# Designs tried in a protein design run: designed miniproteins, single chains, continued (3). Part 45

Each design is a single chain, and the fold is of that chain. pLDDT is the mean over its residues in the fold that is shown.

## One batch from the design tools (miniprotein)

Design m9532
Fold by ESMFold2-Fast:
Structure m9532 (fold): chain A 115 residues (1-115)
Amino acid sequence: MKKEVITIENAATDIGKKRVQEELERARKEGRENVTIRLVDDDLEAIQKVKEELNDPRVEAVEDPSVGKDAKLENRAIEKKNYAALFVYHKYKDKLSDEELETLVDTVLNGRPPP
């Protein structure tokens, strides 16, 4: 039997938490004991807290640093009104490692010369 996995990205957000609750309620109503609800976020502590509050063995928390990274870096660029940092992020996100990309974006955001 193929185990059903429902992946909820950015599960630490208010919208994500609401979706988790709706999927759990649906699974309970339909008697779907073989469903796994996977919480995915770059904030492991936040999704682990959501898992503990729900106290349901069908819920698992998985850290994925790539999930939410775009939103976090984009929000930082917008907040600082730094469109150059946003441009650099989108141009190089597929060409640089996560560490190199984060260093480059932080360099632009903090007014340091890019490497």
Scores: mean pLDDT 69

Design m9533
Fold by ESMFold2-Fast:
Structure m9533 (fold): chain A 90 residues (1-90)
Amino acid sequence: SPPSPVSLAEEKLKKELEEVLGKEVTKRIMEAIKDFSLYDKQVITGTMILLGKLKKPKSIIEELIELAETDKEKAVAKAEELGREIAEKL
């Protein structure tokens, strides 16, 4: 069976995360967000990729992962806030 467009988008996100954050951290992130919508996955992973590329403290990414594991809505809101703050500094 051909992969769905959603499955292809998720595989692309996983690959970008592995390149920026490494395989072990990516496995934890993908497990934490597995039940998220594609939109929420894109928001949280996009923010984590930006934080990694900008060499922000690993503690910020760790906080987002812990939040994603415990409270999905707060994790997405925090990722949107951090993404907005990064955009304002560019």
Scores: mean pLDDT 82

Design m9534
Fold by ESMFold2-Fast:
Structure m9534 (fold): chain A 81 residues (1-81)
Amino acid sequence: SPEAREAAGYTTAERARKVLGADDETAELLYKAFADPEKRKEYLEKALKLAKERGEEAYKGMERVIEDGEAILEVTEEVAS
């Protein structure tokens, strides 16, 4: 649902700011990645590129933040099989 995607995007962006010290540009890319599934890969690749420029630790931290965000989205959109 759109609200689940927006909630996951907001939470992921906020966590990136607090845990990784992500700037507003990176946080906005994460929000857009979760809010827009059609362009998600493009936005995530941009966010990871920005993190990689800050070093290996920042890159790994960004991968983890994205992975946690994807888990949040899955839980909010979960359909019991």
Scores: mean pLDDT 80

Design m9535
Fold by ESMFold2-Fast:
Structure m9535 (fold): chain A 61 residues (1-61)
Amino acid sequence: SLRDEVVEELMERYGVSRALAERAVDDAIAFLEAFGLELTRERVLPLAETFLEIELRAEAA
């Protein structure tokens, strides 16, 4: 699935846990659905990366 593909890519690129990657991807999907935007890899991946960066920054603070 698109969700699984993006989760795997975040884990590979950032070395984060599956749980953290899943949370970032789920947040990205929820955001896109809330705004009525199409769920594509091109939309989900950059948004999931943004949510992941926010999570990592919050944990470092």
Scores: mean pLDDT 84

Design m9536
Fold by ESMFold2-Fast:
Structure m9536 (fold): chain A 80 residues (1-80)
Amino acid sequence: DELKKWFIEKFEELLNSPEEKVGDKIIEFIKELLEKYPDIPEDLKKELLKLVKDLEAGKITPQEAFEKFEEIVQKILDYL
């Protein structure tokens, strides 16, 4: 449950972050997650990478990014 604790800490950090920092933090958290857990299912990995692309392109709002990240994280935890 180190992964679950890590997600709880990261979501708490996002909730306490200024809106303009949320997107950048989600990108950093996704990169860290993929480095530590390369064996995440390919479909979930693709969803994470798409979220990074959408955030880097400025296509998604911080709220939408937060909701998508939470959805993907729940799927990862359900897989484990």
Scores: mean pLDDT 82

Design m9537
Fold by ESMFold2-Fast:
Structure m9537 (fold): chain A 76 residues (1-76)
Amino acid sequence: MEKINQEVAKLLEEKAKEEKDPLLAKALREASGTARRYGPEAAIEGLEAMQQAGLISPEVAERAIEEVKRAYEEAK
């Protein structure tokens, strides 16, 4: 589990570095930190909570969640 969490976090950090949208880049960095410590499902829950709190738009949340799912599939 720890190895998958580290790989997901790494993939999300790489995506954040390449992302031109600063809000999406920030969401991806937050998701990377959560995935590293608690895993990809917790990262998705964190992004959903940020959307509900109005910290990110629904579009940014959806895009960030999709990137977490892609990173998780790639880490397997």
Scores: mean pLDDT 84

Design m9538
Fold by ESMFold2-Fast:
Structure m9538 (fold): chain A 73 residues (1-73)
Amino acid sequence: MEEAIKRAVEGAKESAELAKKSKSLEEGIGQVLRGIGIALDAGLKAGVADEVMNHPEVKEAIKEGLEAMKSLA
């Protein structure tokens, strides 16, 4: 579980940073979806998708990526 959470947090944070650097709403949405996909994949492979997706750091990283999209819309 710890490795799945670590991978999910790292992937979501990296994708949020890429979303903040995006030049278009389409590019930013693509980065946010990639981050969500990394987190979900890590959780599913470990059998703890719900715990990973509800982890505070994972949720905060996804939220940061989504907030970056508001400036592009």
Scores: mean pLDDT 78

Design m9539
Fold by ESMFold2-Fast:
Structure m9539 (fold): chain A 87 residues (1-87)
Amino acid sequence: SVQRYSEEELLEKAKEFAKANPEDFSEELALEAARAFARLSQLPDAEVAAILAEARETAEALLAAGASEEEAARAALRVMTERADAA
């Protein structure tokens, strides 16, 4: 399946991340998420899947190590942005 997202749809997905823990997720984190997803939307589905898997593994490893949900989310978004920029 091809996921095609507009910038507005990506912003809505960023807001969904913030809704999971509204006290822990700032507007800055939501904007970083929107930017990460916007960059990913320019890549082939296979590359997006690989980047999302790496981001998920990064977040899960941090949570297992006792990091906060915000720290894990920021690390995942950083992986997404850096990998998209390198592609």
Scores: mean pLDDT 70

Design m9540
Fold by ESMFold2-Fast:
Structure m9540 (fold): chain A 85 residues (1-85)
Amino acid sequence: SVEELVNKLISDILAELEKKFGLSPAQRFLLGMLLGQIENKADKSSIDELKAQLVAQMRREGFPQAQIDELLKLLEEIKKLKEKG
């Protein structure tokens, strides 16, 4: 289903961020928890909605803007690919 695909994409994004940015164990757990909360909404929400909530939560938790921007760029590219058709 579409929900299953969205959940998999979120998991893949987390894995890529870990590889690219070399997240600390604490940052990995925190980001995993935040994405887990969004995952519950992914079953019913669009990628745009997920982006807005992720940005708000990451800012509250003190993530650098550069990392937030990179995540948003990845989500935007994925959305663009899905809209092609």
Scores: mean pLDDT 64

Design m9541
Fold by ESMFold2-Fast:
Structure m9541 (fold): chain A 56 residues (1-56)
Amino acid sequence: MLDQEGANEAAQRAGAGGVATGDGAAGKSLAIQAMKDGAEPESAEKAARAALGGRA
């Protein structure tokens, strides 16, 4: 889905922005929330991996 781009970018941005305050945990949390909001699990997982630097 095209939403993968938004979810992936949002998770990566959250991870990068949280480098000083929240680390990749914040990004992963947002990816899980996106999945609850209706995103498919594969999209959410990819976003979580991106936020954690490619490894969850």
Scores: mean pLDDT 55

Design m9542
Fold by ESMFold2-Fast:
Structure m9542 (fold): chain A 93 residues (1-93)
Amino acid sequence: MSPAGKEALLAEAKATLELMGYTIAKLAGDKEKAIEELEEAIEAAEEAVRKLKEAIAKETDPKQRALLEQGLKSMEEMKKKLEEELKKLKEEL
C-alpha cells in the first residue's frame, strides 16, 4: 500500500468515528450537538473522498486499487446520506 493509500484508509477510519459521534449525539436527543457532529462527519467524509481519489490515481496494484475504489464508493454514499440527514435536521429547527 502506498503512503497515499494509507492516508486514505486513515481518513476513512476518521470519517467512521465522526459518524459514531453524530449517532451518540442523536441518541442523546441533543439536536445542536448532533448537527455539529454531523457537519464534522461530512467534512471527514469529503477529506476521505479526496484522499481516496488521489490514492487510486497513484496505485499500481490491482488488489489495492480495488480496496481503495470500494472505500471511495462507501465514503461517497456516506457523504450523500449525511448531507440529506443534515438538511432534514436543519428543517426541523
Scores: mean pLDDT 84

Design m9543
Fold by ESMFold2-Fast:
Structure m9543 (fold): chain A 92 residues (1-92)
Amino acid sequence: SELERRAAELRARGEALLAAVRLAREGNAPMTPEREAALAEHAPPLLALAQEIVRERGGTEEARREAVLEAARRLEEEGRRLIAEGERLLAE
Protein backbone atom coordinates (compact mmCIF):
# COMPACT_ATOMS: atom_id res chain seq x y z
CA SER A 1 0.00 0.00 0.00
CA GLU A 2 2.87 2.43 0.71
CA LEU A 3 4.42 1.63 -2.68
CA GLU A 4 0.99 2.00 -4.32
CA ARG A 5 0.56 5.44 -2.70
CA ARG A 6 4.00 6.68 -3.83
CA ALA A 7 3.45 5.26 -7.33
CA ALA A 8 0.10 7.07 -7.59
CA GLU A 9 1.71 10.35 -6.47
CA LEU A 10 4.50 10.08 -9.06
CA ARG A 11 2.01 9.17 -11.79
CA ALA A 12 -0.25 12.12 -10.91
CA ARG A 13 2.69 14.54 -10.97
CA GLY A 14 3.88 13.20 -14.32
CA GLU A 15 0.39 13.38 -15.82
CA ALA A 16 0.02 16.99 -14.60
CA LEU A 17 3.28 17.94 -16.32
CA LEU A 18 2.15 16.26 -19.55
CA ALA A 19 -1.16 18.15 -19.37
CA ALA A 20 0.70 21.47 -19.01
CA VAL A 21 2.92 20.56 -21.98
CA ARG A 22 -0.14 19.83 -24.12
CA LEU A 23 -1.59 23.24 -23.16
CA ALA A 24 1.62 24.95 -24.31
CA ARG A 25 1.56 23.13 -27.67
CA GLU A 26 -2.17 23.35 -28.48
CA GLY A 27 -2.48 27.13 -28.22
CA ASN A 28 -6.17 27.97 -28.44
CA ALA A 29 -7.45 24.53 -27.38
CA PRO A 30 -10.59 24.59 -25.15
CA MET A 31 -9.90 25.26 -21.48
CA THR A 32 -11.27 22.72 -19.03
CA PRO A 33 -11.00 23.04 -15.22
CA GLU A 34 -8.37 20.28 -15.23
CA ARG A 35 -6.29 22.04 -17.90
CA GLU A 36 -6.66 25.38 -16.10
CA ALA A 37 -5.41 23.82 -12.84
CA ALA A 38 -2.48 22.18 -14.65
CA LEU A 39 -1.57 25.50 -16.29
CA ALA A 40 -1.75 27.38 -12.97
CA GLU A 41 0.53 24.86 -11.22
CA HIS A 42 3.02 24.05 -13.99
CA ALA A 43 3.15 27.06 -16.32
CA PRO A 44 5.54 29.01 -14.04
CA PRO A 45 8.26 26.30 -14.29
CA LEU A 46 7.69 26.09 -18.06
CA LEU A 47 8.01 29.88 -18.43
CA ALA A 48 11.09 30.01 -16.17
CA LEU A 49 12.82 27.34 -18.25
CA ALA A 50 11.86 29.12 -21.48
CA GLN A 51 13.26 32.41 -20.16
CA GLU A 52 16.52 30.67 -19.24
CA ILE A 53 16.81 29.22 -22.76
CA VAL A 54 16.11 32.66 -24.27
CA ARG A 55 18.92 34.22 -22.21
CA GLU A 56 21.30 31.63 -23.67
CA ARG A 57 20.13 32.24 -27.25
CA GLY A 58 19.84 36.05 -27.41
CA GLY A 59 16.19 36.95 -26.78
CA THR A 60 14.66 37.37 -30.26
CA GLU A 61 10.94 36.82 -30.88
CA GLU A 62 11.68 33.61 -32.81
CA ALA A 63 13.99 32.45 -30.02
CA ARG A 64 11.21 33.01 -27.45
CA ARG A 65 8.75 30.82 -29.38
CA GLU A 66 11.37 28.11 -29.92
CA ALA A 67 12.36 28.29 -26.24
CA VAL A 68 8.77 27.59 -25.14
CA LEU A 69 8.64 24.52 -27.39
CA GLU A 70 12.03 23.31 -26.14
CA ALA A 71 10.97 23.83 -22.51
CA ALA A 72 7.78 21.88 -23.24
CA ARG A 73 9.82 19.02 -24.73
CA ARG A 74 12.07 18.86 -21.64
CA LEU A 75 9.11 18.90 -19.24
CA GLU A 76 7.44 16.17 -21.32
CA GLU A 77 10.53 14.00 -20.78
CA GLU A 78 10.39 14.74 -17.04
CA GLY A 79 6.69 13.84 -16.90
CA ARG A 80 7.33 10.54 -18.66
CA ARG A 81 10.20 9.78 -16.26
CA LEU A 82 7.94 10.36 -13.23
CA ILE A 83 5.27 8.02 -14.62
CA ALA A 84 7.89 5.34 -15.39
CA GLU A 85 9.30 5.64 -11.86
CA GLY A 86 5.82 5.08 -10.42
CA GLU A 87 5.35 2.01 -12.61
CA ARG A 88 8.73 0.63 -11.50
CA LEU A 89 7.70 0.94 -7.83
CA LEU A 90 4.58 -1.14 -8.51
CA ALA A 91 6.68 -3.79 -10.32
CA GLU A 92 8.75 -4.34 -7.14
Scores: mean pLDDT 69

Design m9544
Fold by ESMFold2-Fast:
Structure m9544 (fold): chain A 74 residues (1-74)
Amino acid sequence: GQGDAAAEQAERLSEEFEKRGRLKAAEALRRLSEALRAGDGLGATRALSEVQRELPDEEFDRVVDAIAEAAAAG
């Protein structure tokens, strides 16, 4: 479903940020992926806010766009 596609994209982004040493952003994206798979809207909102705190606005916008695109395709 759309939530699963969004969760998979968030997990892929988490792995990419981890490879780049951006551990807090990676952890927040992993939590976002888990919340999206669980259908936990409150958890997803909290995780997304944590991602926003850990990334510059430009990187955050790219992350949100990538996840939204995956959701629309799923």
Scores: mean pLDDT 86

Design m9545
Fold by ESMFold2-Fast:
Structure m9545 (fold): chain A 76 residues (1-76)
Amino acid sequence: NQKKADKLLEEGKKIWEQGEKEAARLAGEGRFDEARQTVLEAWQKAFPLYEEGQRLRGTPQAVIEERRAALQHAIG
């Protein structure tokens, strides 16, 4: 269980970090709409992995939903 959770969280983190780096690059070029879309796509791919990994670790759903809301506010 722990190993599966760790793999999911690591995979999600990698997707998110790659998306953030690409978005920062696009924003640096003045391509703000593309940067925002890149962050949204990374979030849509990474968050399900984060959610499943956190559930396997026994994290309460309320805490996971707080993280979802915080990320939605940061992106939107």
Scores: mean pLDDT 82

Design m9546
Fold by ESMFold2-Fast:
Structure m9546 (fold): chain A 74 residues (1-74)
Amino acid sequence: MIEELRKKLKELSNILKTEKTPEEMAEALRKLGASEEFVEKVENSTYRKAVLLLVGEALRIIGEIIDAELAKKK
């Protein structure tokens, strides 16, 4: 659970650092198993909007990790 979420975060970070176009970001997200709706949204966006969409998804995952850690007894 938490380890899978951390891996997805690392993968999103790598996409943001490596991919330079919305189309490249969308292809990488598709390979990661992201929803078709999200992939299409990124692919049809400007670069800046695509980056913001990926950052928003990363923040969502961070929130899930925080919730999981708070629910965990360690």
Scores: mean pLDDT 78

Design m9547
Fold by ESMFold2-Fast:
Order: sequence, then C-alpha cells, then structure tokens
Structure m9547 (fold): chain A 106 residues (1-106)
Amino acid sequence: SMDLLEAIDHLGEALVHISKGDIEGALKHLEEAKEHVEKSLSGEVKEELLKHIEEAIEHLKEGDYKGAVEHILEAGMSLVRGAEDLESILKAIGLVLRAIGELLDL
C-alpha cells in the first residue's frame, strides 16, 4: 500500500538524519513512519513494527543512536518477513541494508 511504502521511506529518512546528527529530523521521520504503519498494517506485523519504531524513538531521545538504528533494522526485518507485496519487501530489504551500513559507521 502507499502508506506502507511511505512508512518505509520515513524509516530510511530517519537513518539519514541520524547519520547527520539531526536528531529532531530523525524523530519527526520516526513519528511519520509510526502514523503510516497505523494506517497500512494489521495484526502481528503491525504490532512488531510499531514496537520497534517506538523503541527507536525512545533510544534516540536518550542519545543512544546505535540502539535507535538497531531498532530501525529490526523494523526493516519485520517488514521483510511480513510484507505481502514485492515492492514493499524490496524497499524493506533496502532499509535493512542501509541500517547495517549505519551501524558499521557508529
């Protein structure tokens, strides 16, 4: 769905903002991702994804950038496992690879 693709895009933008030290921008994109997940998904995949986004927000607010990126990675992995359309799965794989790259730089 469009909302799911927008959620994945906002998670990717959060990684970019974290890498630049723009914590306010990263938090904004994580909150936007959360809103789009609420509109696009249901059941276990939704609950897992929301949990990891909320944990990323908490870690980021505490200054734990590595923890925030690890939870964005877990959100991406939940999407690879639970998304039902090829476009969302491929975008989620891209998010996972980007999160791994950011963790190697932290």
Scores: mean pLDDT 86

Design m9548
Fold by ESMFold2-Fast:
Structure m9548 (fold): chain A 61 residues (1-61)
Amino acid sequence: ISDVARELREAGVPKSAIYAVMETGLMKGPTVGYQSGLLALELHKQGKSPEEITDAVIKTG
């Protein structure tokens, strides 16, 4: 999870989305956390807003 958070931060993913990914990993386990991290990165690359990315991560967990 920490490694995923680092990659997301380096890619410029919003802090709120990174925290949502980490929280998902803590609550749902590392596999789901990793998947939500990939989703956050994908949505960020598509130009989604910080709020849209964060909401999508929360809905996925």
Scores: mean pLDDT 78

Design m9549
Fold by ESMFold2-Fast:
Structure m9549 (fold): chain A 80 residues (1-80)
Amino acid sequence: SKIDELIQKLEELADKYIEAVKNGDFEAARKALEEMSKVIDELNELKKKMTPEEQKRADLALNRIYSRVLDELEKLRKEI
């Protein structure tokens, strides 16, 4: 439940970040990244108390979110 809540919040912040960058609102984008970093830190602390199966599920979700954000950043870099 708490893990799912943090993953959901991270996905929402990633969407907010991507939208802010697309709109040229770099202050909002920076704010979203700061909040994402805090959620990632909290999720990583929870991972220390998880079973290996729970850790694997959390890692897969995190990697998917990271890949999406990095892909969007790379696309924007190439458009400059």
Scores: mean pLDDT 81

Design m9550
Fold by ESMFold2-Fast:
Structure m9550 (fold): chain A 100 residues (1-100)
Amino acid sequence: MEPLRLEFEATPDTPAEEVRERLRRLAEAVSDPELREGLLRLAESAEKLNLTSPMSFSLELVDGKVVSGSVKVGASEVLDEEKAEELSKELNEEIEKLLK
């Protein structure tokens, strides 16, 4: 199989809703059912907190597998610092589950 490299990056100024949309589109581009479910779960986690807050997000996929990823949610007018830390932890746990 030829290597497939996909990169997703969102800056701290990117709304969580946009990140959610991009994750859904990335899931549609992936043929691996486990990876697809994991990406959709990441999107659901972001939506669960009804976020319009900015977040930093990066994912690198090789041959349909996540090889690296990180997320950090910023505090904003709609999201307390404590809740931002909780979401960052939850999303990083979901990324960790996708790693091998």
Scores: mean pLDDT 63

Design m9551
Fold by ESMFold2-Fast:
Structure m9551 (fold): chain A 70 residues (1-70)
Amino acid sequence: SLPSDAEVLEAFARIELAMAKVELKRGNKDAAIESAKRLRQLADQLRAMGNTAAADEIEKEASKIEKEAK
């Protein structure tokens, strides 16, 4: 069976999160901040689709990235 749009979005958000963590580790703060903004947008979309658990997790991780990138 094909994954749902919500499952595809969750997978995409997790990939974006992994990439953001790599950029942060490399010291590329601007790229990490840009990724964190996209993660917040993805969390909002996940919440709108009823996946509140994934949305809360992604939003929390985005906040951590923003704090570490400053």
Scores: mean pLDDT 85

Design m9552
Fold by ESMFold2-Fast:
Structure m9552 (fold): chain A 90 residues (1-90)
Amino acid sequence: SSSEIREEFNKIRDEVYKKYQPEIDELQEKYDNGEISVDEWLEKMLEIADKMTEEMLKLAKTEELKERAKEIGEELKKLIEDSAEKAKAA
């Protein structure tokens, strides 16, 4: 069912997000401290998003879960890109 697919995907997503959270937090801290540019932050965050998507796809055992992983990966990239554009506009 849709509910079962969502629950299973949430477990995969949470596992992958927890794994990459320290790397994301470190990049954010470096950006906030002025150690890296917004362009370098964007490049590295997109690389992390790709790795997270690939890991979610490896954990996803059904076509429906793989489609959810791809969808979330693209949404994450869009959020990262939008965040970088907002930072440049400020």
Scores: mean pLDDT 86

Design m9553
Fold by ESMFold2-Fast:
Structure m9553 (fold): chain A 74 residues (1-74)
Amino acid sequence: SDREKIIKKLQEELGLDEKDAEAMIKSFEKLGYSQKEILEMIEKEGIAELIEKVNIEVNKTMSEEELEEKKKKY
């Protein structure tokens, strides 16, 4: 599946845990990107170029996404 491919690439290149990789995928989905588009973006740009940008943006949005998910469950 596309999700599994993205998770594996993020784990190998960025050293992210599976949960962190999933949070990153959900952040891109909130921006209107499909899992297929996310995978294409990673393959087109190369993960090495993405690392610096991701390190800043993932840390910013990761906690907010978990909070929002918990709030909707209640």
Scores: mean pLDDT 66

Design m9554
Fold by ESMFold2-Fast:
Structure m9554 (fold): chain A 81 residues (1-81)
Amino acid sequence: SAAERAARNARVSAQLMAFLEEVSKWVKENPNASDEEFIEQVKKIREEFIERAKAELSPEEYARFEELLESIVKMIEEEAK
């Protein structure tokens, strides 16, 4: 149903937003971090959220989460010079 699709999309979006909030929190707590330190931490947070998503999402939701997460991480890495 449309409601079930919306609920699945909401679960995927919640995991992605939680990832971005964790990245944002780390940046605020580490204002003098180098670009290298930032990229290493983004990769660490990514691995933590991959494991969390595997536990909390269905296989179909996880596949969508992983696809979107990889795109976000790639954009972050490219913007960090």
Scores: mean pLDDT 84

Design m9555
Fold by ESMFold2-Fast:
Structure m9555 (fold): chain A 62 residues (1-62)
Amino acid sequence: GDRTTRTGGATGLRAVEEAVAAGLSPEEAAKMAADAMRQSGTEGEAKDAEEARRLALELLAG
């Protein structure tokens, strides 16, 4: 919840959308989302990175 989690989740989704637009595989998109989260990160964003990867995989599986 709150700003940090919401910003992290948005960053992950954005990275997935950009990867998909670039024609990357779901696995690559998930890695980009996780890496983008960690690079943007504060210490608390380790959890957000894993959540972003999970959301990325769900979006790409649908």
Scores: mean pLDDT 61

Design m9556
Fold by ESMFold2-Fast:
Structure m9556 (fold): chain A 113 residues (1-113)
Amino acid sequence: DNEKKIKYYKEKLKKAEKEGDKKAKALSLLKLGEIYASLGEPEKAKEYIEKALKIAKEYNLDKLIEKRGLFILARIYESQGNDKKAQELLDKAGGPLTPEEEKKFEELEKEVL
């Protein structure tokens, strides 16, 4: 249920902001961006993903956060017909997460959120 997931990650985001937890903040923003992208809300998705990527870079967070965010952002730009920007982001991401990286990301999400 996307509505329940949005409420869940918005509450995680509020908690992370209150506690100054940059890793939880970046993950919550990334998850919200993924959900909004799946709902066909590309502008909201881009805003959330770009905020997550900015925090991930500023605080040298786990590279899986950056890789996942860049890949999703590339897919959004591709869906909007901006193939040049999509390709630049995809090249930087190195593609989607591998099954091993997906498992590591799931473990990261469970530890932080």
Scores: mean pLDDT 87

Design m9557
Fold by ESMFold2-Fast:
Structure m9557 (fold): chain A 92 residues (1-92)
Amino acid sequence: MSPQQLQQQRDRMVRIRQGARSSHRNWHDPQSQQQGIRIAQDASRDPRTSGAGRATIDHIRQSPERGQRSLGGMYRIAQRQADQLQSQYDQQ
């Protein structure tokens, strides 16, 4: 994988992480809940976060509290993926 591809993938993970963290922290706001749904949908389309994204969508459908917790898990996964991609870039 090229350095540019690693950086682009890392930037995507950072965007998913930031959106999930923001929605998780501001979950009492209906606008933040809608943003959380969109971020979970975006995460579900990326192979690195697809499981977490799909689980978050299902949890939001079941209960808001479960959805909030799932967003917390999703941002941790996205952060870990971003850190791994950065490490791969730094080793090249």
Scores: mean pLDDT 81

Design m9558
Fold by ESMFold2-Fast:
Structure m9558 (fold): chain A 85 residues (1-85)
Amino acid sequence: MSEEELRAVIEESERRLAEDPNDLEAWRDLAVAKAILGEYEEANEALAKAVALAKSIPDKKESQRRVLEIEVDYGMAIIENVVSK
C-alpha cells in the first residue's frame, strides 16, 4: 500500500476506536499499518490491545485462531517495512 493509503487506514481505525474501543479489527488494522510505516512503539501498543481482545473471546479455538491471525498479519507488516528499505 502507498503511505497515503496506510495513513487513511490509521485515521479510519482511530475513528472506529473512538466509537468502539473494543473493535478488535480496528486495533489489528492500526497495528499492521503502523508497523508497515515503522512506527513500532504505537504498533506494539495497538497489537497488545488486539491480542488482549482476541484472548477474551469465550470460544478457546476461535480465540487461539484470532490471536494467530493477528500475530501473522503483524509479522508480515514488519517484513513489508524491512523490504521497503
Scores: mean pLDDT 83

Design m9559
Fold by ESMFold2-Fast:
Structure m9559 (fold): chain A 95 residues (1-95)
Amino acid sequence: SEKEQERQKLLEEAERLMEELRAAAEDAIKKLSGTPRARLMAQKMEEAEDNLQAFKETGSKTAGNRAAGASFMLGLASPEVEELARELAKKLEEI
């Protein structure tokens, strides 16, 4: 349906932002290696990816909200990824 097509486009945009965020987060985590901040960033990145995957597979709004929240928290942990993380969180809230 038209609603399904719009939702699919938003999911594709969220997936692209997630890939960009992952690359930027991996670089930031590597630079902070061995710190509590690097561990927090890695945990929030994994949480965001796992919940986005669950959201794609099940359509669960709870999973979508968790993915958005984890992305937002990742942005707060690292200024280097803040903008990408905020854009992803906003996109996930729009779905």
Scores: mean pLDDT 84

Design m9560
Fold by ESMFold2-Fast:
Structure m9560 (fold): chain A 58 residues (1-58)
Amino acid sequence: MAVAKAIKDLSGELPDMIPLKKGDVVKGKAYENYVEGENVKTGEKGKVPMEYVEVKEE
């Protein structure tokens, strides 16, 4: 399972993308260009672009 921490804000206006605030944590699976998972603070499920997050595997 990948743990992704937001390094900048994302508005979430794109289809399938979830909104992020800097410091939010998304848990899910990392792909080449995005992470697909759940924002732990909001419960929103979707995709986040890889450039918006720092990914760690645990």
Scores: mean pLDDT 77

Design m9561
Fold by ESMFold2-Fast:
Structure m9561 (fold): chain A 73 residues (1-73)
Amino acid sequence: TDAFLRGAQALQDLFPQLTDQAKKQLDQGVDPQTVKDQLRDQLTGALVAAGVPRDQAQDSADDAAQSAVDKAQ
């Protein structure tokens, strides 16, 4: 479960920054889908670096990116 715990911690640490980035980009008129895609890629890389398997990292990153965009709107 080490990968799961590391991934959860990384998401908690990054989530405020991701929400702030999403708000800034949305305020600048960037498309919400584009913002989500950028955040998903960023999070996937961070989770993989934390030891989360890529497939799980992509799923978790997609959910977290969507939540950040939704919260930013």
Scores: mean pLDDT 79

Design m9562
Fold by ESMFold2-Fast:
Structure m9562 (fold): chain A 98 residues (1-98)
Amino acid sequence: SAAEALARATELLAEGDRAVAAGDLEKAARLFEEAARAAAPDPALRAVALTGLGEALAKQGRLEEAIEYYRRAAEAYRAAGLDPADAEARLAEAEARL
């Protein structure tokens, strides 16, 4: 079921990206939240989903929530042994807009 969960997370990420492109930011946030839950076994995929959630929230003007998810995304990138720099840059931009 872990392989099925990760495949589901990948599909949810693609749907989230399409929702952002369509301007449906509430739908995008829900899809990225579901993707992050499905990606729990894969910190790298979870980090991508959390970054997408932060971006959808930031575009809605929900900056405090976006900041929380960008922090969690940076932590997930570090847990995966990956560079958190993109998530940290988005965090800094959101904090500057408070």
Scores: mean pLDDT 90

Design m9563
Fold by ESMFold2-Fast:
Structure m9563 (fold): chain A 86 residues (1-86)
Amino acid sequence: ADAVRARAEAVIAEAAALAREALEGDPTQSRREKLLAAGRAVGTVVDEARARELAERGASGDDITAGDMVVEMIALVGEAAARAEA
């Protein structure tokens, strides 16, 4: 549980950092273009994290499901969004 949470939290932190960088990007870009760039950055980090999880899961036979990790990631995204609005 703690290992899955730590991985999800690290992925969310990396995704948030890249999204923040994209939003701060070229000042000539529209808000829409910056948001699309941020979305692409988040997607890339999530895809890389999934590839890593599949490799480890195949090796360990862990009882913690991919669904459990997704639930934890969604919770952390919700917390990050709430923090950004504050």
Scores: mean pLDDT 62

Design m9564
Fold by ESMFold2-Fast:
Structure m9564 (fold): chain A 96 residues (1-96)
Amino acid sequence: MVERLEEISRLAENMKNEKDFEELEKKLREYVEERIAELGLPPEEQAIAREMAEASLELLKKMKTGELSEEELQELNEAVLARLAPAVEALRAARE
């Protein structure tokens, strides 16, 4: 993984409070916009990348507030990962 993505992953793993979530949200959004610019993604793929980032942030926020059951959390996490997998593969292919 790239250093910036590793930093975001560390923030997610060590999230303890509202401020940590706000920092994670900011860094994830900045990372997505930076990758869109670097890869020159077409508008259709840009929209998908931004949607997936927002979905991931909403899931993390709901986990923190306890609004979701354990089963609902697992289902949403699996759905988000399934959506991210094609995008990650496309980004990897563009770099290789």
Scores: mean pLDDT 65

Design m9565
Fold by ESMFold2-Fast:
Structure m9565 (fold): chain A 60 residues (1-60)
Amino acid sequence: DIEEKVLRALQALSDLGLAASASELAKASGIPQSAVSRALSRLVAEGKAVRLPDGKYRLA
């Protein structure tokens, strides 16, 4: 559920050509940053998201 919400947020950002940090996604979604960070790590492991050199995330 949290993973799906994070994916949806990343998709919206991708449509704008943007990336977001875990803290930015947490603030936007109202989900605790620790839960967002865990979801992002899982999405990266699943090949659905990419962590950029600046520490931000985008869709794969």
Scores: mean pLDDT 81

Design m9566
Fold by ESMFold2-Fast:
Structure m9566 (fold): chain A 49 residues (1-49)
Amino acid sequence: VEKVKKEVEEVYKNGTKADAIRYANIKGYKVDDESAKVLQEFRDKLLAE
């Protein structure tokens, strides 16, 4: 969970908001349910910015 969240935050810092959202969506499909939920929350936060 923490590792996945850190990866998405790193993509956002080094790339664009759109890249981070896309990464979170793709990664969420391939991880466990708990990690997918964290990615969904992070994606929703980015969309609200």
Scores: mean pLDDT 68

